Designed miniproteins, single chains, continued (5). Designs and how they scored, part 90

Each design is a single chain, and the fold is of that chain. pLDDT is the mean over its residues in the fold that is shown.

## One batch from the design tools (miniprotein)

Design m19335
Fold by ESMFold2-Fast:
Order: C-alpha cells, then sequence, then structure tokens
Structure m19335 (fold): chain A 57 residues (1-57)
C-alpha cells in the first residue's frame, strides 16, 4: 500500500481512546516501553509519551 497522508500528533481524545481500548497487560507493557524510551525520545515524541503515561496512571 502507498503511504497515506502523514497523521498529525494524536489528540488527547485519540490517545484516551487508544489507551481505554487496551487490556491491563497492554497498558503495563506500554507504560514500561514509555518509561524506558522517554529519556531517549525527541521533544515531540516525549510530549506524546507523557500524555499517554498520564492516561496510563
Amino acid sequence: SRPTAPDKEPTDETLKERVNAMTEEQKEALKEYILENLEKSTEEAKKIMEKVLELLK
């Protein structure tokens, strides 16, 4: 498939929908992933990760 138009940073609502759809195990795995990669991430990715981490708490 061809590349679709680039998606902008997900909105807070989009992030909530994604997190709410996750199982407890998926949330734990995502939380670990974010925590280990947060320090190494770009400022833009870090902002998204921080929003997701807030939703995961």
Scores: mean pLDDT 71

Design m19336
Fold by ESMFold2-Fast:
Formats: C-alpha cells, structure tokens, sequence
Structure m19336 (fold): chain A 60 residues (1-60)
C-alpha cells in the first residue's frame, strides 16, 4: 500500500543517516522516525509525500 511504501522510504532514509550520527543523535532520529510513522497512519497520500520530502530535506 502507499502507506507501507512511505514507511519503508522513511526507514531507508533513517538507516542511511544513522551511521553518520552520534549515539545521542541516533536516539533523537529514531524518536522522530516513530512520530513520523504515527503521522503517516493519519495523513492523506499528498500529506505523506510532503512529509517525506520535508524529512529528506531535514536529513540533507
């Protein structure tokens, strides 16, 4: 489903970024990932796409 694909994409972005972060930053990123997954469950497809774009920009 679109929701599952969005969650998968978030997981991939998080996993790519984690090795470059300190342990404290890794815990913060994991917490933000959990919140983003919860948001994806309540968002429309358009809002999920926007959330993913914002998350990618934040990690850049």
Amino acid sequence: SAKEKAIKRLEELVNEKLPSLSPEEQEQLKKQYELAVELIETLSEEEREQLLAEFEDWLS
Scores: mean pLDDT 78

Design m19337
Fold by ESMFold2-Fast:
Formats: sequence, C-alpha cells, structure tokens
Structure m19337 (fold): chain A 62 residues (1-62)
Amino acid sequence: SFLETVKKAVENADKLSPEQLEALIRDLEKLAETASPEDRKFLQEAIDKFRKVAEEKRKELA
C-alpha cells in the first residue's frame, strides 16, 4: 500500500539524499491536502521526519 511505502521510507530516511527527501515532502504535502484526518496526521508526521533529516543532511553538506 502507499502508506506502507511511506512508512518504509521513514525507516530509511537517513539513506535518502536531501533532494529525494525534499521531493517526498512535496508529494506528501499534496496528498495531505485531500487526505482523511487520520491519514493526514500520519502524512504530517512523515513530512516532519523527512524535513528534519533533510535539514541535518543540508547542514553536513554546507
């Protein structure tokens, strides 16, 4: 399922590039706009996790 794919991506967020994480954040933000309240909460948690990991990776590259 899509949610299982997102969950697996969260588990492997440290292995993704900042660009890949940023692309995932954009896709999940679009999905959250039309998602159910329960799915939106899950997507927001995933977005927050990816954002944090991307920021840390950007700091390492800067």
Scores: mean pLDDT 80

Design m19338
Fold by ESMFold2-Fast:
Structure m19338 (fold): chain A 69 residues (1-69)
Amino acid sequence: MSPEERAALELLKDLLVSNGKTPEEAEAQVERWKAEGATVEDIQKRIRDLVAAGAVPSEESARAYAAAR
């Protein structure tokens, strides 16, 4: 995976946990989306949708995502 894709996936998992999923459920959800052919653009859209819904990323995940972009 590209560094940008990796950072986006980690941020997405962190946001899913913030939105009420366990870390294991968040990882399973992300792997399911990848298996279904989710692109980096799809992942970025999911990140935006979760943030708009009130999910808050950790500072570390947000910094890693910004640095990889």
Scores: mean pLDDT 76

Design m19339
Fold by ESMFold2-Fast:
Structure m19339 (fold): chain A 51 residues (1-51)
Amino acid sequence: SLMDFLKEYSKKSGLSVEELRKVISEEIKKKGWIALLFPVQKKALDEYVKK
């Protein structure tokens, strides 16, 4: 599930699940429903972590 992915990503990145969920929410607001696609969500998280 998406929640299981976010928990694992949180453990690896050191960011909270809540912060990662906010990144995804902002991507959905910016790009609309296309940001419900997992590859788009993963790219947004990867870009956020690399800053």
Scores: mean pLDDT 76

Design m19340
Fold by ESMFold2-Fast:
Structure m19340 (fold): chain A 67 residues (1-67)
Amino acid sequence: SKEVTEEMFKENLVIILEDIFKVPKEEAKKMKLEEIYELFKEKIPDEEAFEMIKKSIDEKLEEIKKK
């Protein structure tokens, strides 16, 4: 319900991208959701783990989008 919730979620994704995948913070901040999924697919060789992460992100974003 807070406008900040989507930004906070994106900030958490940026931290994950920076700390785990070693993506520069400035690039991580500019990435679209589709680009993040492509990176996860490339960096996470386990397809099952990727699908679980994608589902969790999609569900969280749908809750945020419903306003």
Scores: mean pLDDT 69

Design m19341
Fold by ESMFold2-Fast:
Structure m19341 (fold): chain A 70 residues (1-70)
Amino acid sequence: SEAEELIQKAKEHGKKAVDALKKGDFQTALEHVKKMEEYLQQLVSLGHTEEAFQLAGEIQERLKKAYEEL
């Protein structure tokens, strides 16, 4: 489904943002966060608001952990 594709793309960019942050590449991390937010906004527009916010929260926690480990 379109929602499943958007979830996958958001997760992929979230993972790339975390990986970039772990390497100290803050600009690349921010670019992937912005792309992830675009897909999450599309999920919200399709009525998948709860799933979008849950996924955003999970990735935000991973980003916070990656930053604290620098």
Scores: mean pLDDT 87

Design m19342
Fold by ESMFold2-Fast:
Structure m19342 (fold): chain A 59 residues (1-59)
Amino acid sequence: EFTDEELERLVRAMGRSGPLTPEERRLILKFQEKLGLPVDGTADEELRRALGEFARARA
């Protein structure tokens, strides 16, 4: 289950420079599972695009 609070945290994490925390990596894994993407914990361009689309759909 992926909440609005988790979405906001993940968006903030993706906009921040520097290494991901364990909590931020868990949010990436949750989001990948939610969308049926490969669950590898990598913040790649495909994940960022999917996150942007998901956030837009909720706005």
Scores: mean pLDDT 74

Design m19343
Fold by ESMFold2-Fast:
Structure m19343 (fold): chain A 66 residues (1-66)
Amino acid sequence: MEELKELVAKLATSKEGMEKIYNILRELGIKPESEEITLENVLNAIDRAMSDPELAEKLLEKLKSL
């Protein structure tokens, strides 16, 4: 799932990109540890998503369409 990590890394370089990742995570039902949009909270939520192959695939497709 290196493609997912690469897309997250690119988007996380900007506040706008992190907000987009955060909104997609909420849409998929992946609750971040806090409502604060931080790189740490985004990465923790991505790690949880990657433990579920179907959820990771849905996340990748949504990120690719941004």
Scores: mean pLDDT 74

Design m19344
Fold by ESMFold2-Fast:
Structure m19344 (fold): chain A 62 residues (1-62)
Amino acid sequence: RWAVEQLRKILEENKDVLSPEARAEIEELIKWLEENPEASVETEVGAVLRAIGLVLDDELAK
């Protein structure tokens, strides 16, 4: 739940920065977490960190 909220916030705040590929990856992370409500805190943190990395990569590439 927490990670899904953070991932949605990242998508909204960075929608003009993120590539379509990065956006799709973050959307897949949200979908996976929603399908796996028993995901560990470690998995949730990992998903959020992955999304932050995608934002940084896209900012650096553009």
Scores: mean pLDDT 78

Design m19345
Fold by ESMFold2-Fast:
Structure m19345 (fold): chain A 90 residues (1-90)
Amino acid sequence: EDELLDLLLEALKHIGKAIEASELSEEDLKEIKLLVGKAMEAAKAGDFEKAVEYLRKVAELLREKGKENPETQKHVELLEEKIKKMEELL
């Protein structure tokens, strides 16, 4: 439980850094914020499998929209690493 929560918080940190580094449209930013909110709601309910599903959608969107930005890609890679570790614990 604590390890999953810690990994979630680290994943959220990398999402924030990827957003800061990228030139996201208002629409893309709104979608990412909605998905992050859903991941947080799922985690708060103890549904870490569903939280991971939403985090994966965020990673896919950031990878696509920020593919030309090396700093965004670095944080997406770190995000994917945290997601993978969460999946290994589930």
Scores: mean pLDDT 85

Design m19346
Fold by ESMFold2-Fast:
Structure m19346 (fold): chain A 60 residues (1-60)
Amino acid sequence: SAAEEQERAKRRILESARRVAEEVGVDEETKERLLREIEKLMDEGRLQEADRLGVQLALQ
């Protein structure tokens, strides 16, 4: 279903962003803030922007 597909996309985006934040070695407060920003974008239906933010973290 569309709801299941959206849920899988959100989970993938959050898991990827968390992994990147851990690899970059950001502190827990910064990681929490970044994940909250990504979740806000997803709640607003901006899945592409949320995914892009997570990808851009990997380039730092």
Scores: mean pLDDT 76

Design m19347
Fold by ESMFold2-Fast:
Order: sequence, then C-alpha cells, then structure tokens
Structure m19347 (fold): chain A 84 residues (1-84)
Amino acid sequence: LAEEGKELAREGIRLAREALATGSSKRALSLAIAAALRGAGAEFLARLAEETGDEELARQAVEDGRIAVELGREAIETARREGA
C-alpha cells in the first residue's frame, strides 16, 4: 500500500509537469498545481506509513495519489483544449 501510494503520487506529479509543458490555460495551471500538491501530500503520507507501519496512512496515501493522477489527467486535457 505505501509503495502503491508512492507510485501514484509520483505519477500525479509527473502528469502535473506534463500539463504545464502542454499549454498555458489558467484552468490547466490550477489543476496542475492541485495535482502536484495532492501528489506531494500522498508521498508524505506514504513515507510516514512506512516509518510507523500505519495501514490507514498507507490507504490514505493511495487515495490521495489516485486523486493526484486524476487531477493531472484533467490538467493535461484542459491544457490541450484551452492552451494555445
């Protein structure tokens, strides 16, 4: 679970970076920032779960990581539609 949370968090951050490279829409920027912040939080929770053995923190890291990935995908699609 903690490892899964880390992978999802990193993917969310990667997608946020890709969105910023794709276009300069204000909406896309907001979504990319949201994806990056959620991903950073997920990575922090995953690391804390590894240190403490807390499985609830690991589950939260996975959920926040999934949200980061979805926000990152939306940011890329928004950048493609609205970015010039």
Scores: mean pLDDT 83

Design m19348
Fold by ESMFold2-Fast:
Structure m19348 (fold): chain A 55 residues (1-55)
Amino acid sequence: SMDEEFEELLARLREYLEQKGKSQEEIDRIIAAARENYAKDPELTLRVMRHELES
């Protein structure tokens, strides 16, 4: 499902941000923004996240 893919992408995003040395506070803020974006436009959010994590 889209929700399952989104949770997988969030896990990958968190790992990516941790590898870049982002603080826990900044990571939580970014994850919260991603969840808000997904609630508003799930298809666009998945497309953007796939691109970010692929690049």
Scores: mean pLDDT 86

Design m19349
Fold by ESMFold2-Fast:
Structure m19349 (fold): chain A 55 residues (1-55)
Amino acid sequence: SSFEESLKKFAELLLSTLSKEQVERAFDWLIQEAEDDPEKKALVEKIKKEVLEKL
């Protein structure tokens, strides 16, 4: 599927295995890695928000 769908599935896996703080840290590093790609960065930030709202 799309990059966004893969990110959502990855985020759900992280939520089942990691603490909220560890999930936030993982997303922050993904945002930094996507810094040169504004579309990917926006998608990561959006999914981070959606994922953290589930906690």
Scores: mean pLDDT 75

Design m19350
Fold by ESMFold2-Fast:
Parts: sequence; structure tokens; C-alpha cells
Structure m19350 (fold): chain A 71 residues (1-71)
Amino acid sequence: SEVEELKEEALEKIEKAREYIEKGDLETAQKYLNEASRLAVRLAVLGEVELAKEIGKEIQEEKKKLDEAKK
């Protein structure tokens, strides 16, 4: 389904962001988090509000790590 494809793609982009944060490539990590955020918004528009919130939480956790790494 479109929902399952969007979920898998969002989670893959979050994992990529984690990888690039660990490597110190913060610019690439931010790009992956931005892409994951767009997918979460699309899930919410499709009515998958709880799934979008769950993915949004993971994005915010990684964004917090990214922002700390910039200091």
C-alpha cells in the first residue's frame, strides 16, 4: 500500500540520517531528516495521523542529536 511504502521510506531516511550524524556529515543528515519530515506530512494528509506522530517523534530525536552536534 502507499501507506506502507511511505512508512518504510521515512524510516529508511531516518536511519540514513543517524548514519550521517555518526559520520559528522551534518548537512547530509539534515537533508535526510527533511525528506523524512515530508513523508510524515504526507502520511498525516492520508489520514495516518498516529503513524505520522510516531515517525515525527523519531525525526525530532535525531534532529536534537544533530543540533547538539552543531554546538
Scores: mean pLDDT 87

Design m19351
Fold by ESMFold2-Fast:
Structure m19351 (fold): chain A 67 residues (1-67)
Amino acid sequence: PLPSEAEVRTTLLIMQSSIYMKQGDYEEAVRLAREALETAREGNASENLIKAAEELLKEAEEALKKA
């Protein structure tokens, strides 16, 4: 089965946010992680994917707070 459009978009946003996290651009990482979480919730994505976006957002916000 193919993932939903929301699941594909959420996954891409998570990947982009993770790249910015690795590069130390925490403001962009937070922005993309928020978009991922909103996209996942609006599209009723899997619980695992919503949780992944929530965890990434929390990590990005903590990193930004320390920067």
Scores: mean pLDDT 84

Design m19352
Fold by ESMFold2-Fast:
Structure m19352 (fold): chain A 85 residues (1-85)
Amino acid sequence: SMEELLEKGVEEFERVADDVQAVQMVLIETFGQIKELSTTNEEAIAALEQLRERVLEIAREKGKEDVAKVAQTLFDSAIKVLEEE
């Protein structure tokens, strides 16, 4: 389910949050899975926005400003691509 996918994405992000490259890989993979599981682009965007909020909260709590900035950029790019379809 989408809920299980988002929970897994958050858990994997938290596990690798000290490694910017690993964070990029985990988020990009999760974005692809969200797109595949979604029936519409609007559903995918809503799921990405939920994941973004949780990921950025975790990054801020851990004091990982560099990770938060990279994650924000990846989410913004993924959402923009879906909005342009």
Scores: mean pLDDT 85

Design m19353
Fold by ESMFold2-Fast:
Structure m19353 (fold): chain A 70 residues (1-70)
Amino acid sequence: MVYSKDDVMMEAEATLYFMKAYLLAKTKEDVKKIDDIIEKLKEMKKTSSPEVQKILDEIIKKLEELKKKS
């Protein structure tokens, strides 16, 4: 329930993946690349703390919404 430095770093890494996928969606890039990023985030979720898992779930949801518009 309390954030560690590792949790903050993992959140930052997930945010960078989100930004990359968002940019890909905006440029109408290959949808498969967005799927690859979503899979990486889901894998990170398996080893993350409950608080980081919530953040990863929110990012994954936003990426899936962007994918629908790509």
Scores: mean pLDDT 71

Design m19354
Fold by ESMFold2-Fast:
Structure m19354 (fold): chain A 109 residues (1-109)
Amino acid sequence: MAEEAARAGEEGGRAGGGKGGAGAVALGAGLGAEAGGEGAEGRLAAEIGAGSGATAAGAGAAAGGKENGAEGARLGGEAAARTGEAFGGERGAEAGRRGAELGAELGKA
């Protein structure tokens, strides 16, 4: 799941002119993994968080193109934050919050 979602996000980011999208994919994957870090359920939560973040970031970048790259990255970060919170509890919420902040930064420029 995480691999497929990351790949899809990369393709979406590329299609949208994609620098912000690709960065948000990598960030979402890392923070999802951090949030879910122990046991089978934690691993599943990390995969779901990374997948949701990557897909949302890719779709946002693709839809927004160059002009809305920052908005696409922000939406990807927020999606990762919500998914992390839903499955990772307090750790997921913290990782998601950081994802949203860094996603917005990656989209700037």
Scores: mean pLDDT 50

Design m19355
Fold by ESMFold2-Fast:
Parts: structure tokens; C-alpha cells; sequence
Structure m19355 (fold): chain A 55 residues (1-55)
């Protein structure tokens, strides 16, 4: 994936859960490659998804 889509509160929960799984996997991959900045950005993206799912 070149980039992840914008998180919207109106997104179905299934889509948010799928994006969360992808972001978690990409964060781990970035860490393995030594790209800690990308890993942190993906971590923040996961937090945004969690916030959207809590609404």
C-alpha cells in the first residue's frame, strides 16, 4: 500500500478494523526496516482509528 486512506467517523466498523490491522502490520514492518518515524506515524493512525471506533 502506497498510503492509507483518510479516517472518517462515518466509515463502517469493518473497514476501520481492516485499516487498523493493515496499519499495525505496516508499523511492524517499518520498525523492522529501522524506519521508526514511519512506525510512529502509523501508530498515531491506529489511535485515530480507535477514536473513530469509540464514537
Amino acid sequence: MLKLPEIKASMPRRDLESLRAVAEAEARRAEALGDHETAQALRKYVEEIDRAMAA
Scores: mean pLDDT 77

Design m19356
Fold by ESMFold2-Fast:
Structure m19356 (fold): chain A 57 residues (1-57)
Amino acid sequence: HPSLAATYANLANVYASQGRLDEAREALQKAAAIAKELNDPSVDPILMHTHLKIEKL
């Protein structure tokens, strides 16, 4: 499901906001894997934002 990739990306963002970096990274990787399989460009902005947030922490 394309919506599943977006859900994992949002979940990663929530975990990153809570300082739960390991869970955030895991959720981000799941979102990226699903987005890669679907070639869904709508997930890229969410993934980029979440990735930057994790790197800053």
Scores: mean pLDDT 69

Design m19357
Fold by ESMFold2-Fast:
Structure m19357 (fold): chain A 92 residues (1-92)
Amino acid sequence: MISPLEALATLAIAVLSLAIRSAKKGDYETAIENAELAKRIAEQMREAGADPQLVDRVLEELDKAIEAAKNGDYETAIEEFERARDLVARAL
């Protein structure tokens, strides 16, 4: 039986893995779309009882990743997506 928080965290990890895959293929439009979806899931994780400080860090890393991707700093974007995914995994 999966708790609402475990379900949301699992979905966020899947969405961030898609963002990382898209970014590594040079599809930054899809990577940004998935990062924005991950931000919405992270906000839902807060409502489901995730540590607010952990959620704030996830949102900060995702904002940095989106900005880096939009500025053509793809190495930083991928690194920040990977950090956000690792932070989400710690919520489990």
Scores: mean pLDDT 86

Design m19358
Fold by ESMFold2-Fast:
Structure m19358 (fold): chain A 79 residues (1-79)
Amino acid sequence: MEEAKKLIEEGLRYYQEGKYEEAKELAEKALKIAEELGDEEGIAKAKLVLGMVYLAQGKAEKAEELYKEAEEIFKKLGL
């Protein structure tokens, strides 16, 4: 969980700086680690950051898909 959390935090930071490709790479790496560990909260958070990046890049449909997937996971977790 700690490694995925760190990558999500770094990805969100890169997103805030407008470094969308770097943010995407970090979020994708976080997603892979969270999936390997069965970290559902990490999966949802990584998908949320990826959705933010896709939206910033004009890929609204992909962003909506990722946000919906993250929302469904958060609802399952009571978050």
Scores: mean pLDDT 84

Design m19359
Fold by ESMFold2-Fast:
Structure m19359 (fold): chain A 76 residues (1-76)
Amino acid sequence: AEAHNNLGTAYANLGRYSEAIRAYIRALELKPDFAEAHNNLGTAYERMGNRLDEAIGEYQKALELKPDYAEARLNL
């Protein structure tokens, strides 16, 4: 799970958001309660520009799992 999350972050840093999204989804398939991966997936959807509703949903899931997650809260 963490390795796929880290891979997604590497793709996102290169501007390769479609690859980043796939990697984050794979992290969440392995660990659905991975708040950081939900937050990162939200950010990748937001950067795509055409998936804002999905981005909001993922940030909300991150906050449901970790209510004190300041980074996810700032992204909403």
Scores: mean pLDDT 80

Design m19360
Fold by ESMFold2-Fast:
Structure m19360 (fold): chain A 78 residues (1-78)
Amino acid sequence: MKKYAATVELKEGLSEEEKEKVIKELKEVAEKYGKVLDVKVLGNTVGILFEAEESKIEALEEDLKKVEGVEKVYIEEV
């Protein structure tokens, strides 16, 4: 497994309660594909540090983009 960072940009206008729900769903999606090491939130940006198989990253990115309230997703190897 390799270490990756996912940067998820949330849609504008979400309430704090809606943001918490989206963050929980993002973490659950990431945990289906690998091991979540850390989750950080700064404004409307969610950073997820995780370990996964390289072959799973494309499917993970697609599933993260399908979460309601997500505007953009970027995943990089770290």
Scores: mean pLDDT 85

Design m19361
Fold by ESMFold2-Fast:
Structure m19361 (fold): chain A 90 residues (1-90)
Amino acid sequence: MAEEAERKREEIREEFRRRSNKPEEELERELERRELIARRVALELRLIGLEFEEELLKKKNELTEEKKKELEKEKEELRKELEELEEKEK
C-alpha cells in the first residue's frame, strides 16, 4: 500500500506549498516533522478510541470475550507502531 501512502504524502506537501512561501529545504523538513507528529497523534487518538469503544461495550453489556481480545490485539499493534515512530524520531 505504498502507493496510497505516497499519494497522501504528496497531498500534504502540496497543501503546505500552497500555504507557505518558505524555502523548499525548510518546508520539507517541517513537513517531515509534522508528518511524524501527525502519525503519532493519529495512533494515540486511535488508542483512546479503542479504550472508549471497550468502555462503551462494557457499559452496554455487549463486550464479548472475542471482541475484548480483538480490541486488546489492536491496542497492542498500535503501541508497537508508536514505539517504532519514537525510534524513528531519534
Scores: mean pLDDT 74

Design m19362
Fold by ESMFold2-Fast:
Formats: structure tokens, sequence, C-alpha cells
Structure m19362 (fold): chain A 100 residues (1-100)
């Protein structure tokens, strides 16, 4: 029970961090393409850690409830997908900008 609540809190914190970095990246992409690349690298590193934390939270939830496991995995996957899409968009836009 308490482990499941901690897993949910951990997942929520990781999703919030990922979403903050996605917003930061999107803003930079419109204002400073070079800074956007730096933020994309930071987000890529955040994603590696977030994916590991999500996997741990999902495994912990699975020991308690298959339903909770499915919910946490779906939310985690959605957040990771948003971040990957943002990183790819920045790479494409910056490559186009730098190549001219």
Amino acid sequence: MEALEQAKARLDAEIARVDENVEKLTKAMNEDPEKALKYAEELSETLRRAAQEIDEAVRTAGDVSPEAMRELQRRGDAALSRAVDAINEVKEKVEKYLKE
C-alpha cells in the first residue's frame, strides 16, 4: 500500500520534471536554436533517468495491483513519448536552421 503510493508519487514527480523540460525546450526552440540543442541534451539525460524511475514504479505497482501497473505504465509512456517528440522536433528544426 505505502509502496504503491510512493511509486505513484515518484512517477508523478518524474512526469512533472519531463513536462517542465519539454516546455523549456519548446520555448528555447522559438527564441534561441543553440540553447534549444543544449536543452534537448538535458532532456535526453532526464529521459534516461525518468525511464528507469518509471520502470521501477511500474514494477512496484505490479506487485500490488495489475490495474495500478497498467495505469502507471500508460502515464509514463505518454510522458516519454511527448519528450521524444519534442527532442526530435528540435533536432529537425535546428538542423534546418544551421544548414540554411
Scores: mean pLDDT 79

Design m19363
Fold by ESMFold2-Fast:
Structure m19363 (fold): chain A 64 residues (1-64)
Amino acid sequence: SAIEELTKLAFVDRELAEKLVAAGFRSVEEVARARASTIVRRLGDAVSLEEARHIIENARRYLE
């Protein structure tokens, strides 16, 4: 499932993965292509801008 795939990323637990999927990020590829500001805007207080940037970089590295 999308949730289980996202939990493979460092710093993404099941709760954060569920919030990412609810916000429209349904794959590691979609997270890797996202803007950190978009993730923060959709997830609110669940993630900081620095955490969002780190998650995006981890997603990009996962795909390489």
Scores: mean pLDDT 85

Design m19364
Fold by ESMFold2-Fast:
Structure m19364 (fold): chain A 69 residues (1-69)
Amino acid sequence: SAEDYLKKARELLDQGKYEEAVKYFEQAIKEDPNLAEAYALMARAYFGLGDIEKAKEWYNKAKELDPSL
């Protein structure tokens, strides 16, 4: 499920495994495109990778889904 992918991605993110976390966040978003938390955590993963432009892009998508983030 989207939640199972999100949980795995978050565990990888906490371990600093940013590239792997991105792949699981992509699967979570594919199953639930409205999962704002996945977009926000994707932004954090890209910040961890040093890809600031992608981090901003994903954060903006998260804010569109949930302006309270």
Scores: mean pLDDT 87

Design m19365
Fold by ESMFold2-Fast:
Structure m19365 (fold): chain A 62 residues (1-62)
Amino acid sequence: SQNEEMQRLAEELRRRKEEVEKEIKKLQELGKQSKELGEEAQKQAEELREEFRRFAEELERE
């Protein structure tokens, strides 16, 4: 069913978004321990956000 497929994709997007937000929070907490680690954490957080954006665009394409 098209409606069931759409709902499945929406659930997948929500799950992925929550996972990305959780990882970003962990990276920010690591940054509190060290300034150099904080800079690396910022870079990784930005990369995760960009990967999620591309993932969401690919799902929308289907």
Scores: mean pLDDT 75

Design m19367
Fold by ESMFold2-Fast:
Structure m19367 (fold): chain A 75 residues (1-75)
Amino acid sequence: MAEVRRLLEEAERLYREGRPLEEVLDLVIEAADLVAEDPIARILKRVLEAAKNAKTDEEYEAVVAKYRPEAEAAA
């Protein structure tokens, strides 16, 4: 948990600094890998990999919304 929290905090900091979304998503994907045994984390990793190719925040949000029902069912 501590390492996952650290990676997510670093991702938020990079996002606030205006770093490319791809760099932010790389850290979030790394955090998801640390909890890969969890079904929700596996779904999130798949969503984040798909979102990494998104060029805009709108495209990213659309990808997340598409997979939200699947993540909810796994919980």
Scores: mean pLDDT 66

Design m19368
Fold by ESMFold2-Fast:
Structure m19368 (fold): chain A 78 residues (1-78)
Amino acid sequence: GLERLFAELDEMLERGRKIAEELVKNADSATEEEILKGLEEMVRAGFIGAAVLLSLYKRKNISKEEMIEGVKRLAELL
């Protein structure tokens, strides 16, 4: 029951961590589409910081460069 759910959540968090690391490594060469896809995958992995960045970027409240900086900072917290 519950133990299986926690195992799935831990796997999702680990996937989110790997996605964050990949976004940081590819930040300077990443297209807008690649960055958005990565952030959406992090949101699905339960990464609250990514949800905030995605919301701000989709609303055009931050630039691509500010979003990349946010991704780099977010990855440092994992």
Scores: mean pLDDT 67

Design m19369
Fold by ESMFold2-Fast:
Structure m19369 (fold): chain A 99 residues (1-99)
Amino acid sequence: KRIEELKREAEEETREAVELLEQMSKEGLGDVGLAAAETVRRLTREAIEDPSKAREAGRALLWLGETVRLQHGELGKKAAEELEEAARLLFEMGRLAEE
């Protein structure tokens, strides 16, 4: 039940990160931005299907956020912030899965 709430929140937050990454793709990041968006979707889906993978997914999203933070000014900064928030939710989901 509580894990189900976190799954919905993580899915919602990662949707926002994906939209920003797709926007960065259009602004010149190209295929790299699309690949990043797909990676975020895949990792989040995997964590939702198996919460034991949520911590791994969260760490990957933090690394991706650091990578895009300096790209395309405000878009990259916002994408990093959304990825950091998504990672926080995934870490919480992973913690509960280990209880």
Scores: mean pLDDT 81

Design m19370
Fold by ESMFold2-Fast:
Structure m19370 (fold): chain A 71 residues (1-71)
Amino acid sequence: PSPEMRALGERLAELEEQGVSERELAELFREEARRLGDEVSALLAEGYLALMAGDREKALELYRKALELAA
């Protein structure tokens, strides 16, 4: 992971300690990954959010896209 993504991870851990929900943390991670140009991490976060919403098919599609970009 990039230094920027590591710093994001640390910030998200602090917010989790403050009681921010897992869904809100995932949404923040997705937006910051997009801002940093990390499309793979952004797609993984979208897939996780889809799973939390119960949309397994959408999550699988997003994960497949992330795998294609990471390859």
Scores: mean pLDDT 78

Design m19371
Fold by ESMFold2-Fast:
Structure m19371 (fold): chain A 83 residues (1-83)
Amino acid sequence: AASLPVVRDIRPVGPNKIEVTVGGSEPARLRVYVDGKLVAEGEVAPGETFIVEGLPPGKHRVRVEAESAGGRTVAEADLELPE
């Protein structure tokens, strides 16, 4: 059976960038929201890192929705991005 996509980590990786790490056995489609706005969308293969660039500096609520053949998961994080 296909496994659920699991958002394992959401972290800053320098100015204006975040890294999303996703587990699971199937490709997942990611939607990344910052302060309720969709800023990035794409597909990620198992074990691949998804990088989102061009984000504003400061404190933000980040929401990642991941969907695969196994189902959907949602992860949220409060992050502070440097200028």
Scores: mean pLDDT 80

Design m19372
Fold by ESMFold2-Fast:
Structure m19372 (fold): chain A 64 residues (1-64)
Amino acid sequence: MSTEALAAYARTVLEMMGRRITDAAARLLVERVGDDEAALGAAAKALGSRHPPGATVTEADVRA
């Protein structure tokens, strides 16, 4: 599965939670988590839950 497809999946998970993520942050999340879709989904949900609805998750947030 491509990094682009996994990054799109991470963005979709956050959008379903009412949050957003930058393309750079989504790609960084994939690089940090790897190509495990279940682990990526869990990491995206954890990031989303740490931010209020309507917030945009950035690369700094992924590194924290």
Scores: mean pLDDT 81

